# Designed miniproteins, single chains, continued (2), part 99

Each design is a single chain, and the fold is of that chain. pLDDT is the mean over its residues in the fold that is shown.

## One batch from the design tools (miniprotein)

Design m7643
Fold by ESMFold2-Fast:
Parts: structure tokens; C-alpha cells; sequence
Structure m7643 (fold): chain A 62 residues (1-62)
């Protein structure tokens, strides 16, 4: 995959936390990441797209 195992685990934990407050946003982000990984997008490109949707989540991934 385009994401490192460390970044994938970090993202999973952040999405699990987000799902308690905003499950629709968490699902949207998870779907976008999956689609971008299937398209072969780089880690940097994925984080940039996440910044457009949830800047705070993207900051935690840096």
C-alpha cells in the first residue's frame, strides 16, 4: 500500500475516535483513503486531500 503501516495504524485510531463524534465524516475519510490507496496515490497526496476535509485530523498524521 502507499501508506506506511505506522501511518495506517495512526489513521485507524484517529478515525475510531472521530467516529464517536461524527461517524459520517469518519466514513467519508476512510472511503477516500481507500480509494486513493487503490489509485496508487502517495502518502503526501493522501494527507493533502485529507487536509481539505479535516485539517485537524491531517495535522495529527504529520
Amino acid sequence: GTLSPELKEKLRKLLEKLAKEDPELALKIADLVLKMEEEGKTEEEIIKELEKIDPELAKELR
Scores: mean pLDDT 81

Design m7644
Fold by ESMFold2-Fast:
Structure m7644 (fold): chain A 55 residues (1-55)
Amino acid sequence: MTPEQREVQRMVREIEEAIRAGDLERARELLERMKERFPELRESLDLHYQDLLRE
């Protein structure tokens, strides 16, 4: 697994942890940070977390 793939998995885990804790504001902040770090994943992340973005 590449270092980039490991970072993606870590960031996804942090977003999921924030969602489980009910901290949707933090989850959105982490999601935006991930999209800035991996712009190629932006569309996939928006689709996967569409309910979080819509509220």
Scores: mean pLDDT 76

Design m7645
Fold by ESMFold2-Fast:
Structure m7645 (fold): chain A 62 residues (1-62)
Amino acid sequence: SAEEITEKAKAAAEKAARESKSADEANEKLAEVVGPLLRQLSEDEAAEATAAMLEVLNEYFG
């Protein structure tokens, strides 16, 4: 479901943030994992998932 994919994307963002020293490094790691996940969503659902991932990254990098 879209909710499951969004939760996986958020978990991937948290993992990328914890394992990275910068926002750029986290985004590089995240893009490889979440690209295929986001392609399974509608445009609106992908936007929601992307916003949720960015909130996670902002908690770590500001």
Scores: mean pLDDT 80

Design m7646
Fold by ESMFold2-Fast:
Structure m7646 (fold): chain A 68 residues (1-68)
Amino acid sequence: EDRVLEVAADEAGIAALRAAMDEVIAGITDPASRADWEAMRDGLVEHMRQLAKETGGKKVVTVSLTVP
């Protein structure tokens, strides 16, 4: 199912996105699937930090999380 989260590209928004993905990861019992989601979380966090640097934290982004 899709979960939609609207976050600012700043440290607070990055923390909110990470928390939402951590909630999904906590529900995953298969180690391989958990590792894939952890890699995706880390990649999205890095991308959001790049956006924060480009926009000074002024850009808002909508993230859709597809949960298994």
Scores: mean pLDDT 76

Design m7647
Fold by ESMFold2-Fast:
Structure m7647 (fold): chain A 68 residues (1-68)
Amino acid sequence: MKKFSEEEIEKYLKAVALEGYRNNDEEGIKLAEKLKNGTLKLDEEEIEKIIERGKKVIKKIEEERKKS
């Protein structure tokens, strides 16, 4: 498995949380609340899933900008 830095994890967590608020996505909103309260616990596979989702969010934003 690939190890990710704390900074990368936080970056992608924030991207997922922002998408959650923007789209009224309960999952993303709950993730943001857990992060604020310091209750978020992640194993390696959960980290990989969050990073993958965060990468998709960032890519979607970039693609939307290109369509302008």
Scores: mean pLDDT 68

Design m7648
Fold by ESMFold2-Fast:
Structure m7648 (fold): chain A 75 residues (1-75)
Amino acid sequence: SHSEKAEKKVEEYKKALEKDPNNLKALLLLSYALRELKKIQEALELDYQFLELANKELTPEEIKKLLEEAEKEYS
């Protein structure tokens, strides 16, 4: 089911973040999966973490590319 796929993605991306807490793509993908599960508060917390890290480390062009890559990977 759609929910089962989202739950599996949550598990996968959480494991990626356990290995690398600064994995910006995994933060985005986890946020997307949590939104599918209607866990909006948890997704927002990840969005804020992503923005804080990305704004310190990446240019606007790199952020745009990462968002496009994450959106493509999630779909």
Scores: mean pLDDT 85

Design m7649
Fold by ESMFold2-Fast:
Structure m7649 (fold): chain A 70 residues (1-70)
Amino acid sequence: MKKKEAIEEFIKAIEAGLAALDPSQTDPEAVERARENLEKSREALKKGNIDEAFKYAVEAARALGEALTS
C-alpha cells in the first residue's frame, strides 16, 4: 500500500471514530483538537506533504483517544 493511501484510510478511521462519539460523554476540548489536527492532515495531504499529513493524523488519533478516556 502506498503511504498516501494508508494515511487516507487512517484519516477515514479517525473521522468514523469522531462521528461515533456521544457528545455528552466526551471531552469537547479533546474532540476539537482531534478535528483541528484532522483538518491540518487533510490540507497537508492535498499539498503533497505526506510526512506532515501523517504527523497531524497521529495527533488527531491521540486527541480522539483522550476524548474517549475523559
Scores: mean pLDDT 80

Design m7650
Fold by ESMFold2-Fast:
Structure m7650 (fold): chain A 68 residues (1-68)
Amino acid sequence: SIEDKVIEETKKFVEENRDASREEFRLALTRFISKVADELETKYGLSEDEVHLLIQKAVATIAELVAA
């Protein structure tokens, strides 16, 4: 599913940035979210509401992984 792909990409993002400083992680996160939102709209043809929901899911996944 599209959600599963977003979660997989999100987990890879966290793994690739696990050694980043807090500032580097913040900047990388901003770029990552923008990229994912653009891909969901352009490649999958999702509505703004659907993109927003999936981005919220990605952010929640990051929060869980970073808190562990």
Scores: mean pLDDT 83

Design m7651
Fold by ESMFold2-Fast:
Parts: C-alpha cells; sequence; structure tokens
Structure m7651 (fold): chain A 71 residues (1-71)
C-alpha cells in the first residue's frame, strides 16, 4: 500500500538520521492509515531520537491504545 511505502521511506530516512524527513514520511503514512499502531510506534521512535520525549510518549501511548500487545 502507499501507506506501507511511506513507512519504509520513513524507516530509511531515520537510519540516516534525517529525522525531519522521517517524521514527514510517517505523518503521510498515518494520513493514509490513521489507526496503525506500528506507525505511531515508529513516529514515537523518531521523536525519541530527536529528544522530543513528550511527543514520543504521546505516540507510544497512542500505539498501545491501538494495539496493547505492541512492544
Amino acid sequence: STAGSYEVMGNAFREIKDYDTAEKCYLKALELDPNSAELYHNLGNVYSDQKKYDEAVKCYLKALELDPNLR
């Protein structure tokens, strides 16, 4: 899916530490798939990498709300 393509791109940009582009890719993926626990978890990880811990916590809590078995 197009959402999955943006998620893969977000993961790739995060690996090269382009956190701004990774964030934009995950947000576009969430626009296409707004109930993806995995996308919220990945967005939380990019906020954590940026040391934006308040934003990261909100994303992780949303991921757990959507899928309580996500680790």
Scores: mean pLDDT 85

Design m7652
Fold by ESMFold2-Fast:
Structure m7652 (fold): chain A 61 residues (1-61)
Amino acid sequence: MIDWEEVEAAMLIIEASVIVRYSESEEAKELAREAIEAAVAGDNEKARELVKKAKEIEKKA
């Protein structure tokens, strides 16, 4: 059976990695790096919050 929390963690890592590589905002990159660390640690709630904050910074530009 598929573990959706593990799938979510993988998707969050991918999404955060895109922000780290392609974002023009250093602040968004830092939040995305923290999101990857949280997702790897299994803290999907924290990872989701950090990715959301990184996207909000990107949207501001």
Scores: mean pLDDT 80

Design m7653
Fold by ESMFold2-Fast:
Order: C-alpha cells, then sequence, then structure tokens
Structure m7653 (fold): chain A 80 residues (1-80)
C-alpha cells in the first residue's frame, strides 16, 4: 500500500544518509524491500526476480556471500 511504500522510502533515505550518500547500498535495500512486499502478496515470481537483481548488485559491490545467499533464496522461491 501507499503507507508501506512511504515507510520503505524512509528506510532507503536513512540507508543512503548512513552510508554517506552511497546509492548502491540504498538500491540494494530498495530491492530487498520490494522483494519482501512481493513475497507477502504471494507473487513468488516477482520476489524471485527482485532477489536475483539484488544478488547481482551485491556481487557488483563485492559482497559475494550476500549475492550467493540471495541467489539461493530466489531459486527456492522460483521452485515453490
Amino acid sequence: SAAEEEQEEKLVKLTEEANGGDKGVAELVRLALRAARAYRAGDLEAAARLLEEAARLAEEMGDLELAEALRRAAAELAAA
């Protein structure tokens, strides 16, 4: 809902501020929140796709462990 999107934007802005304006971390948080929202709505395909996008960004940022965990989660959702 609009209220959930508003709270998500606040979290993204706080993440960006806490990381000195780092847009990569903020975008990762935004993708994770969108994936969680899709999961709660029962849209497992959208949740899996968003987690794969988040995994790619995590890999680009050098967090290979997080990227692997996100890809595993996406595969589990796609198989459900």
Scores: mean pLDDT 80

Design m7654
Fold by ESMFold2-Fast:
Structure m7654 (fold): chain A 92 residues (1-92)
Amino acid sequence: GEALAADAKAAAGGTKAEGGSAEAVAEGGRLTLTLKNAGPAGSIGAAGLQQTAVLAGGKGTSKVEGDTVTLTLEGLSPEDAEAAAQGAREGA
């Protein structure tokens, strides 16, 4: 939970530092993180978050479309998904 929240905060904060925006939604063990104009820092943060989710026993799917990075994490506990969403909101 703690590592997921920290990585989500880093992804959102990196995106904000590049002048982008971040949105996070948690639903029953799934997290959808959308980073617009993520830049290099936001993209690296999203990759780190995906890796941390896999190490926690979850699954991550990342899509990059133009200036938008969408990361979907699933197989998390509802608590871990909400912690990651909260971390992203704090970083945004």
Scores: mean pLDDT 80

Design m7655
Fold by ESMFold2-Fast:
Structure m7655 (fold): chain A 65 residues (1-65)
Amino acid sequence: KEKLLEELRELLKKAGIPEEKIDKLIEALEKQDKEEVEKLFNEIKPKLSPEEQKEVADLIVQILN
């Protein structure tokens, strides 16, 4: 779990997502608040390439399951 959260953080940081938005997404994932995770992911999606979007989505699914 910790490793997946760190991989997600590093990926989003490299994609230029602000740290405050990354922190909010990580908190929502740790709380397993699926609705908040979806909302936050939709907010950052436009800043990600299609490949990055798939990688982030896959990590989110792994963390929530």
Scores: mean pLDDT 82

Design m7656
Fold by ESMFold2-Fast:
Structure m7656 (fold): chain A 62 residues (1-62)
Amino acid sequence: SEIDKQIEKLLEEARAAVEAGDMERFARINDEILKLVDQVTDPERRERYLRELVELGNRALA
């Protein structure tokens, strides 16, 4: 779906922000992903996206 494609693209951008140490950009992308994830009706895909986002946040804090 378009929402899934948007989330996947934002997750790639979030990974790049974390790798660059750009915490302001990561926070902005994080907020956008959370808004889109609320629109995901498939509970398994929603859980996977949230898990990936949490892992990125943990990596950003390391």
Scores: mean pLDDT 84

Design m7657
Fold by ESMFold2-Fast:
Structure m7657 (fold): chain A 68 residues (1-68)
Amino acid sequence: AREEAIKKAEETAKKAYQEGKSETEAINLGIQAALEVLDASGPVSEQDRQAILNEAMEAALKVIEELK
């Protein structure tokens, strides 16, 4: 669940940025993809959900930075 959400955020953000979307749009798409993985993975506490989303955002930012 957590690792899958983070990987999905990275892949989605990288693809969006390479397709010409802004950094902000690519990150938002990555976060949305991570949310979809979390929602499919079963119940997660609000605290754990926020922690995973923060990690997904950081991972997406790092991937985009590496593409610059």
Scores: mean pLDDT 79

Design m7658
Fold by ESMFold2-Fast:
Structure m7658 (fold): chain A 80 residues (1-80)
Amino acid sequence: SREEAERLFEEGLKYFEEGRYEEALEKLKQSLEIYEKLGDKEGQARVLLALGKVYAAMGRHEEADKYERKALSLDPSLRP
């Protein structure tokens, strides 16, 4: 459900703030899967952007860039 996707998204962000990057990625990917099943492009874009930030914090900049580009392709309103 969308509520479950939002819960997992927020849980992922909490792990990210705690520096627990692998747990953050796991929760964010679970949230993304639910938003994909719902066809919610805005929800998908939000999660993809968060995944990019986690990968960037891990020093994995190529993966961060790929996730950020995917987010922008799904929700153009995220472009400056």
Scores: mean pLDDT 85

Design m7659
Fold by ESMFold2-Fast:
Structure m7659 (fold): chain A 72 residues (1-72)
Amino acid sequence: MLERGIKLLEEIIKEDPSNAEAWLGLGKLLMQQEKYEEAARYYEKTLALDPSNEEAKKNLQEAKEKIAEKRK
């Protein structure tokens, strides 16, 4: 269930806020919940910790596109 995945990743981040993969995972789960603005913030945190993360770059771009689409 998405809710359990989110809680697990939040616990990981609380223990190690430098875990870029946990921030990426949270962003991906928020994308599935259509919470695009929150997902974008977590992808930006992923890139702040790991600027070379191509998955986070692609997912951030997708989240921004979804935000722009919803504002139309």
Scores: mean pLDDT 81

Design m7660
Fold by ESMFold2-Fast:
Structure m7660 (fold): chain A 98 residues (1-98)
Amino acid sequence: SAAERIARVVAAMQALIDQLEALRAAGASAEAIEAALTAALDAVSAELPELKPAMDRIVAGVRALLAAGASPAALVDAAISLIHAETSAVVARIVAEA
């Protein structure tokens, strides 16, 4: 059902946000944050293939910020913002298809 798809998407995205906040609390480097996020987004894309374009955009955005010299804190804040934006877009699409 649409409700079950939305619940799965929201849960997967919240788990990513929780992981990023845990990495921030642990004092992880920007490179460690990017590597962990990339692995987690690949895992989400394998479970939910319809999310792959959104996940690819999040990874690209984070990598661009890392290349620009963003701090670990700025990288986490930007990644969370991108995750929220992509989650909202996916949920809106699922609702419109229902």
Scores: mean pLDDT 84

Design m7661
Fold by ESMFold2-Fast:
Structure m7661 (fold): chain A 64 residues (1-64)
Amino acid sequence: EPPLPPIEKLREIAAKHRNEELGEEADERLLEAAKKENALEEALEIAKRVGNEKMAKKVEELLK
């Protein structure tokens, strides 16, 4: 499949995290993708939208 835009990649990872039993692994993958794509603010908004408070806190710490 063709490469997805950065924001769509983050949404896909966030969706997987919401249904993931091992949330820590999904959090790390989403965080790493956000760093590479320079989309930490967008990752924070996505994490808040899906209710992933742990991910939101990690992104907030990186944005400080």
Scores: mean pLDDT 62

Design m7662
Fold by ESMFold2-Fast:
Parts: structure tokens; C-alpha cells; sequence
Structure m7662 (fold): chain A 86 residues (1-86)
């Protein structure tokens, strides 16, 4: 399964933390691509385990509880998460 997660309205510090998280996922053996466009960062993760996909969904829900706008959708074998910080 493929996960695409897009974060919007990021500070520079949040971008650096998400880059660090993407490198941590790569260290765990996942195929991870990152794309940065201004204050928006998109992470694409391929060959994700079910356990890691659940963890990413729960992480996004947690950000929503902390005041971010969170949308989750599915397109075939791809899970799409959009997170917009306040």
C-alpha cells in the first residue's frame, strides 16, 4: 500500500521535524519521498505495512485533536491524508 500525506501551513521548525521523521522512516526500510513547496510538505511512503499505516492515520487524527484540519481519503491502493495546521 502507498500513503501520501500532505502537511500545510508549516513553520520552518515543523518542516525540519517532518524531514527528520521521513529519514527515520527510510532508516526503518520504507521507500519515502518528500516534496516541499513553500509551507507545504508532502510525504509519499511506498510498501507500507498495515501497522505503520494505522500508526500514520492515528498520528494524523492526533494532530486534528490538537487543532489541525485533517482529511483522510482512499484512491485504490493509496491512502491520502491531508493535514492543515492552524
Amino acid sequence: MTLVITYENLSEEQIEELKKYAEELRERGYEVEIKIEGSTLTITIKNLSVEQEIAEVLRAIGLGLDGAEVEISFDGDTTIIKVKFP
Scores: mean pLDDT 81

Design m7663
Fold by ESMFold2-Fast:
Structure m7663 (fold): chain A 50 residues (1-50)
Amino acid sequence: MIKLTEEERKRRKAFYESLLKAMRDGADKIGATPEEKEALEKFEERYKKL
């Protein structure tokens, strides 16, 4: 698990949250493949670590 200061976690969390939301919206809009869905899951994993 990544150890960050509270401020760094907050900034990175906001950044990943916006990216994850955009990627999910794109996946729903165009119909993601299983491979693209796996990439989204890895982004979620990083977001959860923040």
Scores: mean pLDDT 69

Design m7664
Fold by ESMFold2-Fast:
Structure m7664 (fold): chain A 67 residues (1-67)
Amino acid sequence: SAAAQAAKDALEALGLTVSDRDAEIIATLVLSGATPEQIARAIHILTGRRISPAQAQKVRDAVLAAA
């Protein structure tokens, strides 16, 4: 989906490589109204990598712009 691709692209801009499946999960959480803190936590659980809430906000903004 365009939203999942936007999540993947935004994460790659932050230096994180994610699977298409994990990008779809992250995009779904964003579209379901997840906060930046919840998005950062989900990324940590899925990838083992920590990002700041400010970085998660950039991912959220990219997904919402693509949806």
Scores: mean pLDDT 87

Design m7665
Fold by ESMFold2-Fast:
Structure m7665 (fold): chain A 60 residues (1-60)
Amino acid sequence: MKKPKSKGEIYAEFLEEIEKELAGDTDARKIPEVQKKFLELAEKLGDKETIERYKRALER
């Protein structure tokens, strides 16, 4: 089988692209719209653990 990138590497690259596209936002995760895109990416990757972590953080 192929050696895919780790989830951390995929997320890091995703955040870098989003930050560039948003023209200078210093933390893409703080933006609600970008956070929704991040959760959608996690869902596509089957990373339910990351999705649950974000939900728990928001509900605290």
Scores: mean pLDDT 65

Design m7666
Fold by ESMFold2-Fast:
Structure m7666 (fold): chain A 101 residues (1-101)
Amino acid sequence: MSEEVKKLLEEVERLLKEEKDEEKRRVAERLLELAKKQTDDEVALALLRSAIALLRIKDERKGEIAITLAEMGLEALEKTTDDALAKAIAEAMLKALESLL
């Protein structure tokens, strides 16, 4: 695990302690746990940055959209066995979530 991945893990854990929306916390915790299981640092970084983006969205409507997008991304990642497709899904999810900031 790279130093960059470790720093983002700490940032996600910090933001989770401050988050009051239980559904947002649940989805972010799933992204965090999936990131910890990754062997590809690029996929881990995309998942952690996705969790950070989700937790930074404070608008209620954008938050609902972000939760749905993250859940769709997580479902797609859990079903894929292709490493290149997993990376593409993680990067697409991150871009979608960051667009809501």
Scores: mean pLDDT 85

Design m7667
Fold by ESMFold2-Fast:
Structure m7667 (fold): chain A 61 residues (1-61)
Amino acid sequence: PTKSAVERLVEEGLVTPEQIAEAARYVAEHGGSLADALLRLGYITPEEAERVRRIMLESAP
């Protein structure tokens, strides 16, 4: 399987590729999870952040 967690988030309609890029930059600079970065940047709601965390966990080894 070659599908990444971020690709899955976009396919689910939770975020856009641009929002993922901004959140990834935030994580690279400040640490933390992609879900927390998306929430802090105002791109998703707390309920959506829970779903993002689940998708990320499913994509982890």
Scores: mean pLDDT 75

Design m7668
Fold by ESMFold2-Fast:
Order: structure tokens, then C-alpha cells, then sequence
Structure m7668 (fold): chain A 60 residues (1-60)
């Protein structure tokens, strides 16, 4: 099953490789890193990028 998470706040466009999203947006976590970063895909926009795991809450 896909690892789904919900954004806890808005993140504006910050630069290349960083994922922008809005609070409440559903993201699919594609890869987790040990430093607390992850690569995620927005289920609303289809964009992929780096995100801090501290900005996400898990979805069942």
C-alpha cells in the first residue's frame, strides 16, 4: 500500500527540488532518509520533491 501523509501546514515554492504544498494536501511518501527528509509526490498536483517529515502526519 502507498505510504500516505497529510501536510500540516502550507509550504510555498522555495526552489528547485523542494516540494510546495498546502495544509491538508495528501502526499505519497516515495523514499525516506535517516535525517528526517523524504521524497514525496503530491496526489493533487503530481509533483515530486523533497519534504521534511516533521511537516507531515501519517494517514491510515
Amino acid sequence: APELARATRDVPEAGPGILAFRKGELLEVLRRYPDGLAVARSLETGRTGLVGMDLLEPVA
Scores: mean pLDDT 80

Design m7669
Fold by ESMFold2-Fast:
Structure m7669 (fold): chain A 64 residues (1-64)
Amino acid sequence: SLEAEILRALADMYEALGDIAEKQGKFSEAAELYRKAADLYRQAGDTERANEMEKKASELEKKA
């Protein structure tokens, strides 16, 4: 659906922001961005990508 496509596009944006924050060593900020991406991917029905984002966030929280 169009709604799912919009949610996924927003999730992709938050994932990209998380990637940038991670590369800058901003692990806490990156983890929060990945958690937001996970929520949006889940709302879009992309459970696999949502789980991937949650895993990234959890791994970065250990470094924060």
Scores: mean pLDDT 87

Design m7670
Fold by ESMFold2-Fast:
Structure m7670 (fold): chain A 88 residues (1-88)
Amino acid sequence: MEEAEELLKKAEEAAKKLQEGDKSAEEELKKLAQEIAKKVGELALKEKDYEKAAEVAERLAEILKEAGLEELAEQAREAARYLREKAE
């Protein structure tokens, strides 16, 4: 979880920069979103920890929505919903 938490923290920082008008932070945030998505996949597929995977995906969706990247936020939200259903 430490690695996923570090990536989420960096994503929050990139999202703030993007909100402040730093357009270069958009590419940084997209790369961080891809790395976080890989960690979500590892939690679900390798560890079968669907609850934790859903939690990480939900946090990513919130960060992306706050940054104005609504399409990526929707994708992360859909992944989180799927993982929550698997956690039942």
Scores: mean pLDDT 82

Design m7671
Fold by ESMFold2-Fast:
Structure m7671 (fold): chain A 62 residues (1-62)
Amino acid sequence: LGLTGLEMARALERELGPRVSREEAVAFLRSQGLSRSVAEAFAADLERHGGGDARAYAALLE
């Protein structure tokens, strides 16, 4: 993906729903071409700042 963090968060909500596990987020982001380390860092940030809620996390990135 050539997506920003905000666009990635919105894509996660669209494809997986508003509540996303760390494992689901990593698998999705890796399927989109991100490395494991980048996908894991993004998923950890989503969990820490959005509580697994991709919509809430996207709102924080706006």
Scores: mean pLDDT 74

Design m7672
Fold by ESMFold2-Fast:
Structure m7672 (fold): chain A 75 residues (1-75)
Amino acid sequence: MPLPTELELQILRLLSERPMTAGEVAEKLGISRPTARAALDRLVAQGLVVRDPETGLYSLTPQGRLFLERLEAER
């Protein structure tokens, strides 16, 4: 799996706190909503994040949480 960008890592850290919409992620990181959605869609494609179609909330998968925990443990 390719290494996540700094933006993707920041998104994973935000989602580790609670599920968020693309709009909430964009607001928290000071980026545009299309940029946040593109990064979230890449994380979904990698199996690190899942989107609830009824609520629009993105959340970490068990694999995504494990990936973030391993990455933080190496720092």
Scores: mean pLDDT 80

Design m7673
Fold by ESMFold2-Fast:
Structure m7673 (fold): chain A 55 residues (1-55)
Amino acid sequence: MKEEIRKILQKAADEANEKYRELLKKNPNVSQEELDRVGREILKKAVEEIEKLKA
């Protein structure tokens, strides 16, 4: 279970970093608020996956 949680969190981190790179490539002046929103959505999805593992 701990390893599965770690994999979900690592996948979320990788996805967030990739999305941040995409956003910055399209608009170097993208706001920190937009980056934070994308990060929060990815983290929320990861938390939901972790909760399903515990159910």
Scores: mean pLDDT 80

Design m7674
Fold by ESMFold2-Fast:
Structure m7674 (fold): chain A 80 residues (1-80)
Amino acid sequence: SEEEALIREFTDALVRALQAGASREEMIRVVEDHLERARKAGNEKVAELAEWAIDQLRAGKPLEEVVRETLERAFALLQE
């Protein structure tokens, strides 16, 4: 499905960025790119998840924790 593709691409990008040692600002840019993709697709659930992740990153939460929690929430969407 389109939602599964959006989630897969978003979660893959987050994991790759984290493994590459991305900065907080670089991680925010990755999430903003996937937020835009979700908005263009009209997928409100994935867009809301990306907005939540940006808020956590801007609040200074550890990158590893934000990525982990975003993945957990993303996989929960696939169970709906």
Scores: mean pLDDT 88

Design m7675
Fold by ESMFold2-Fast:
Structure m7675 (fold): chain A 72 residues (1-72)
Amino acid sequence: MEEEKKMIELVDKLRERARELAAKGYSPEDLAAIELGVAVYLVSAKNQGFEKVAKRAEEALDEVRRLIDEVE
């Protein structure tokens, strides 16, 4: 549970950071770095069977990708 909980917290932080960077007009490349981070947690969560983390990471990944499209 500790590892799963920490992964959720990290995914949530990456999601919030992506929103902050997009709002401040940072480059698509800066947002793509966050997208990669979220994708790594998604793969890790799926490999470990952390369904809640995987769902959270998928939602975060979709939002980050949408923010990249809006900035570009």
Scores: mean pLDDT 82

Design m7676
Fold by ESMFold2-Fast:
Structure m7676 (fold): chain A 65 residues (1-65)
Amino acid sequence: MLREQIEKIEEAIRLAEKEKNVVIARVALHEGKEVLQEAKKAGDEEAVKRAEEIIRRAEELLKSL
């Protein structure tokens, strides 16, 4: 389910931020972009916002690493 996918990715990016783990950050960025496209197709505005936040956090983390 889209919401479960987003929750898993949010937990992954949270872990990557704590551990400064570039591999998890890259995976979260990729998965975040995929769920963003699915959320846009579904017209789920809340899921779109959450996916965009994941992408933003992953990009910022990768810049800092």
Scores: mean pLDDT 85

Design m7677
Fold by ESMFold2-Fast:
Structure m7677 (fold): chain A 84 residues (1-84)
Amino acid sequence: SVDELIAEVERRIAEAEKATGVELPDSQRFAATVAAVRGLMAEGRVTREQAVEILRKIFPDLSEEEARAILEGVRSPRVDELLS
């Protein structure tokens, strides 16, 4: 389920924080979450549509269009702001 995939993303971020002993700042947490979701897509564990749902559940302020653009690596001022 998408909730299990969200748990896997959160687990990967928590393991990264635990390994370094440092909590990720919100800006780095966003980038780390996007990287984790892209990793799951590259592994064939999630579809593009599931990846969009995961990002929107973790970041409810994201639109479907913004989440899709981020996953596709489409550059726009808004996407660049969110990743910076």
Scores: mean pLDDT 73

Design m7678
Fold by ESMFold2-Fast:
Structure m7678 (fold): chain A 57 residues (1-57)
Amino acid sequence: KEAEIKKLEEELKKALEEGDIEKAAELTRQLLSLIDDPEEKKRVEDEALRGIIEVQS
């Protein structure tokens, strides 16, 4: 589970770097389904939103 979360986090960072907002949103949804800790979920959501805002321009 931890290895799966790490892999998805790496893929999310890559998708954001490539400007693939659709893929970034899908990867964020996958991560949130695997994370049970509310604080960790919020961290992932905040990071994804920040990345999406940066890339949208």
Scores: mean pLDDT 75

Design m7679
Fold by ESMFold2-Fast:
Structure m7679 (fold): chain A 60 residues (1-60)
Amino acid sequence: MMYSKEELEKKLKEIEEIMKKNGITDPEAMKLAKEMFSRLSEEQQEEANKRLEEIAKEIL
């Protein structure tokens, strides 16, 4: 993967926080979201990362 394990883990935590803000606190749903992100192709992971950065800027 293009990302280090540490970088990927931080992005997965951002996804988890977004899910919690939307009322999704189910551990199974969070695990599935993290698993789906990690299974994406490098191109899809890059697109997802860009979207998360834009969302994070709006939340700040």
Scores: mean pLDDT 66

Design m7680
Fold by ESMFold2-Fast:
Structure m7680 (fold): chain A 71 residues (1-71)
Amino acid sequence: SAADAIPQEVLDEAERLFREALEARAAGDTARAAELLARAYALLLAALTDPALKAAVQAQQARDLAALRAA
């Protein structure tokens, strides 16, 4: 999985940013949520070298951003 290819410190920081993004979305701060999601995904993508795993992470980012915009 993508998680197996990423250092734990990067995973922990991405998880923190994802939690903050969920909190921002719950508060109605869509701009803040989008910023935090983009930052979390940028950290994950920077840690990956496998093109297939990068594509999977990018596809998930697109889905999460689409869901945020639809809310």
Scores: mean pLDDT 80

Design m7681
Fold by ESMFold2-Fast:
Structure m7681 (fold): chain A 66 residues (1-66)
Amino acid sequence: LEAQRAAALAFGDAARESRKKVEKGEMTNEEAAQWLADRARAAAPDARVEIVKTEKGYQVVVTFPA
């Protein structure tokens, strides 16, 4: 369980990569959020993955079952 959460947090590095792709014009902010969410779903299929739009952009939230 903790290892799975640590892996989900490690996808924070993937968020930095997606931001770099947006900065280079390879992806839009929405496409980057979907790309990151798809990676999170693939790594943790039992988790709930949601994309939330905020004033600062898009946030991917991963919730593991209790």
Scores: mean pLDDT 69

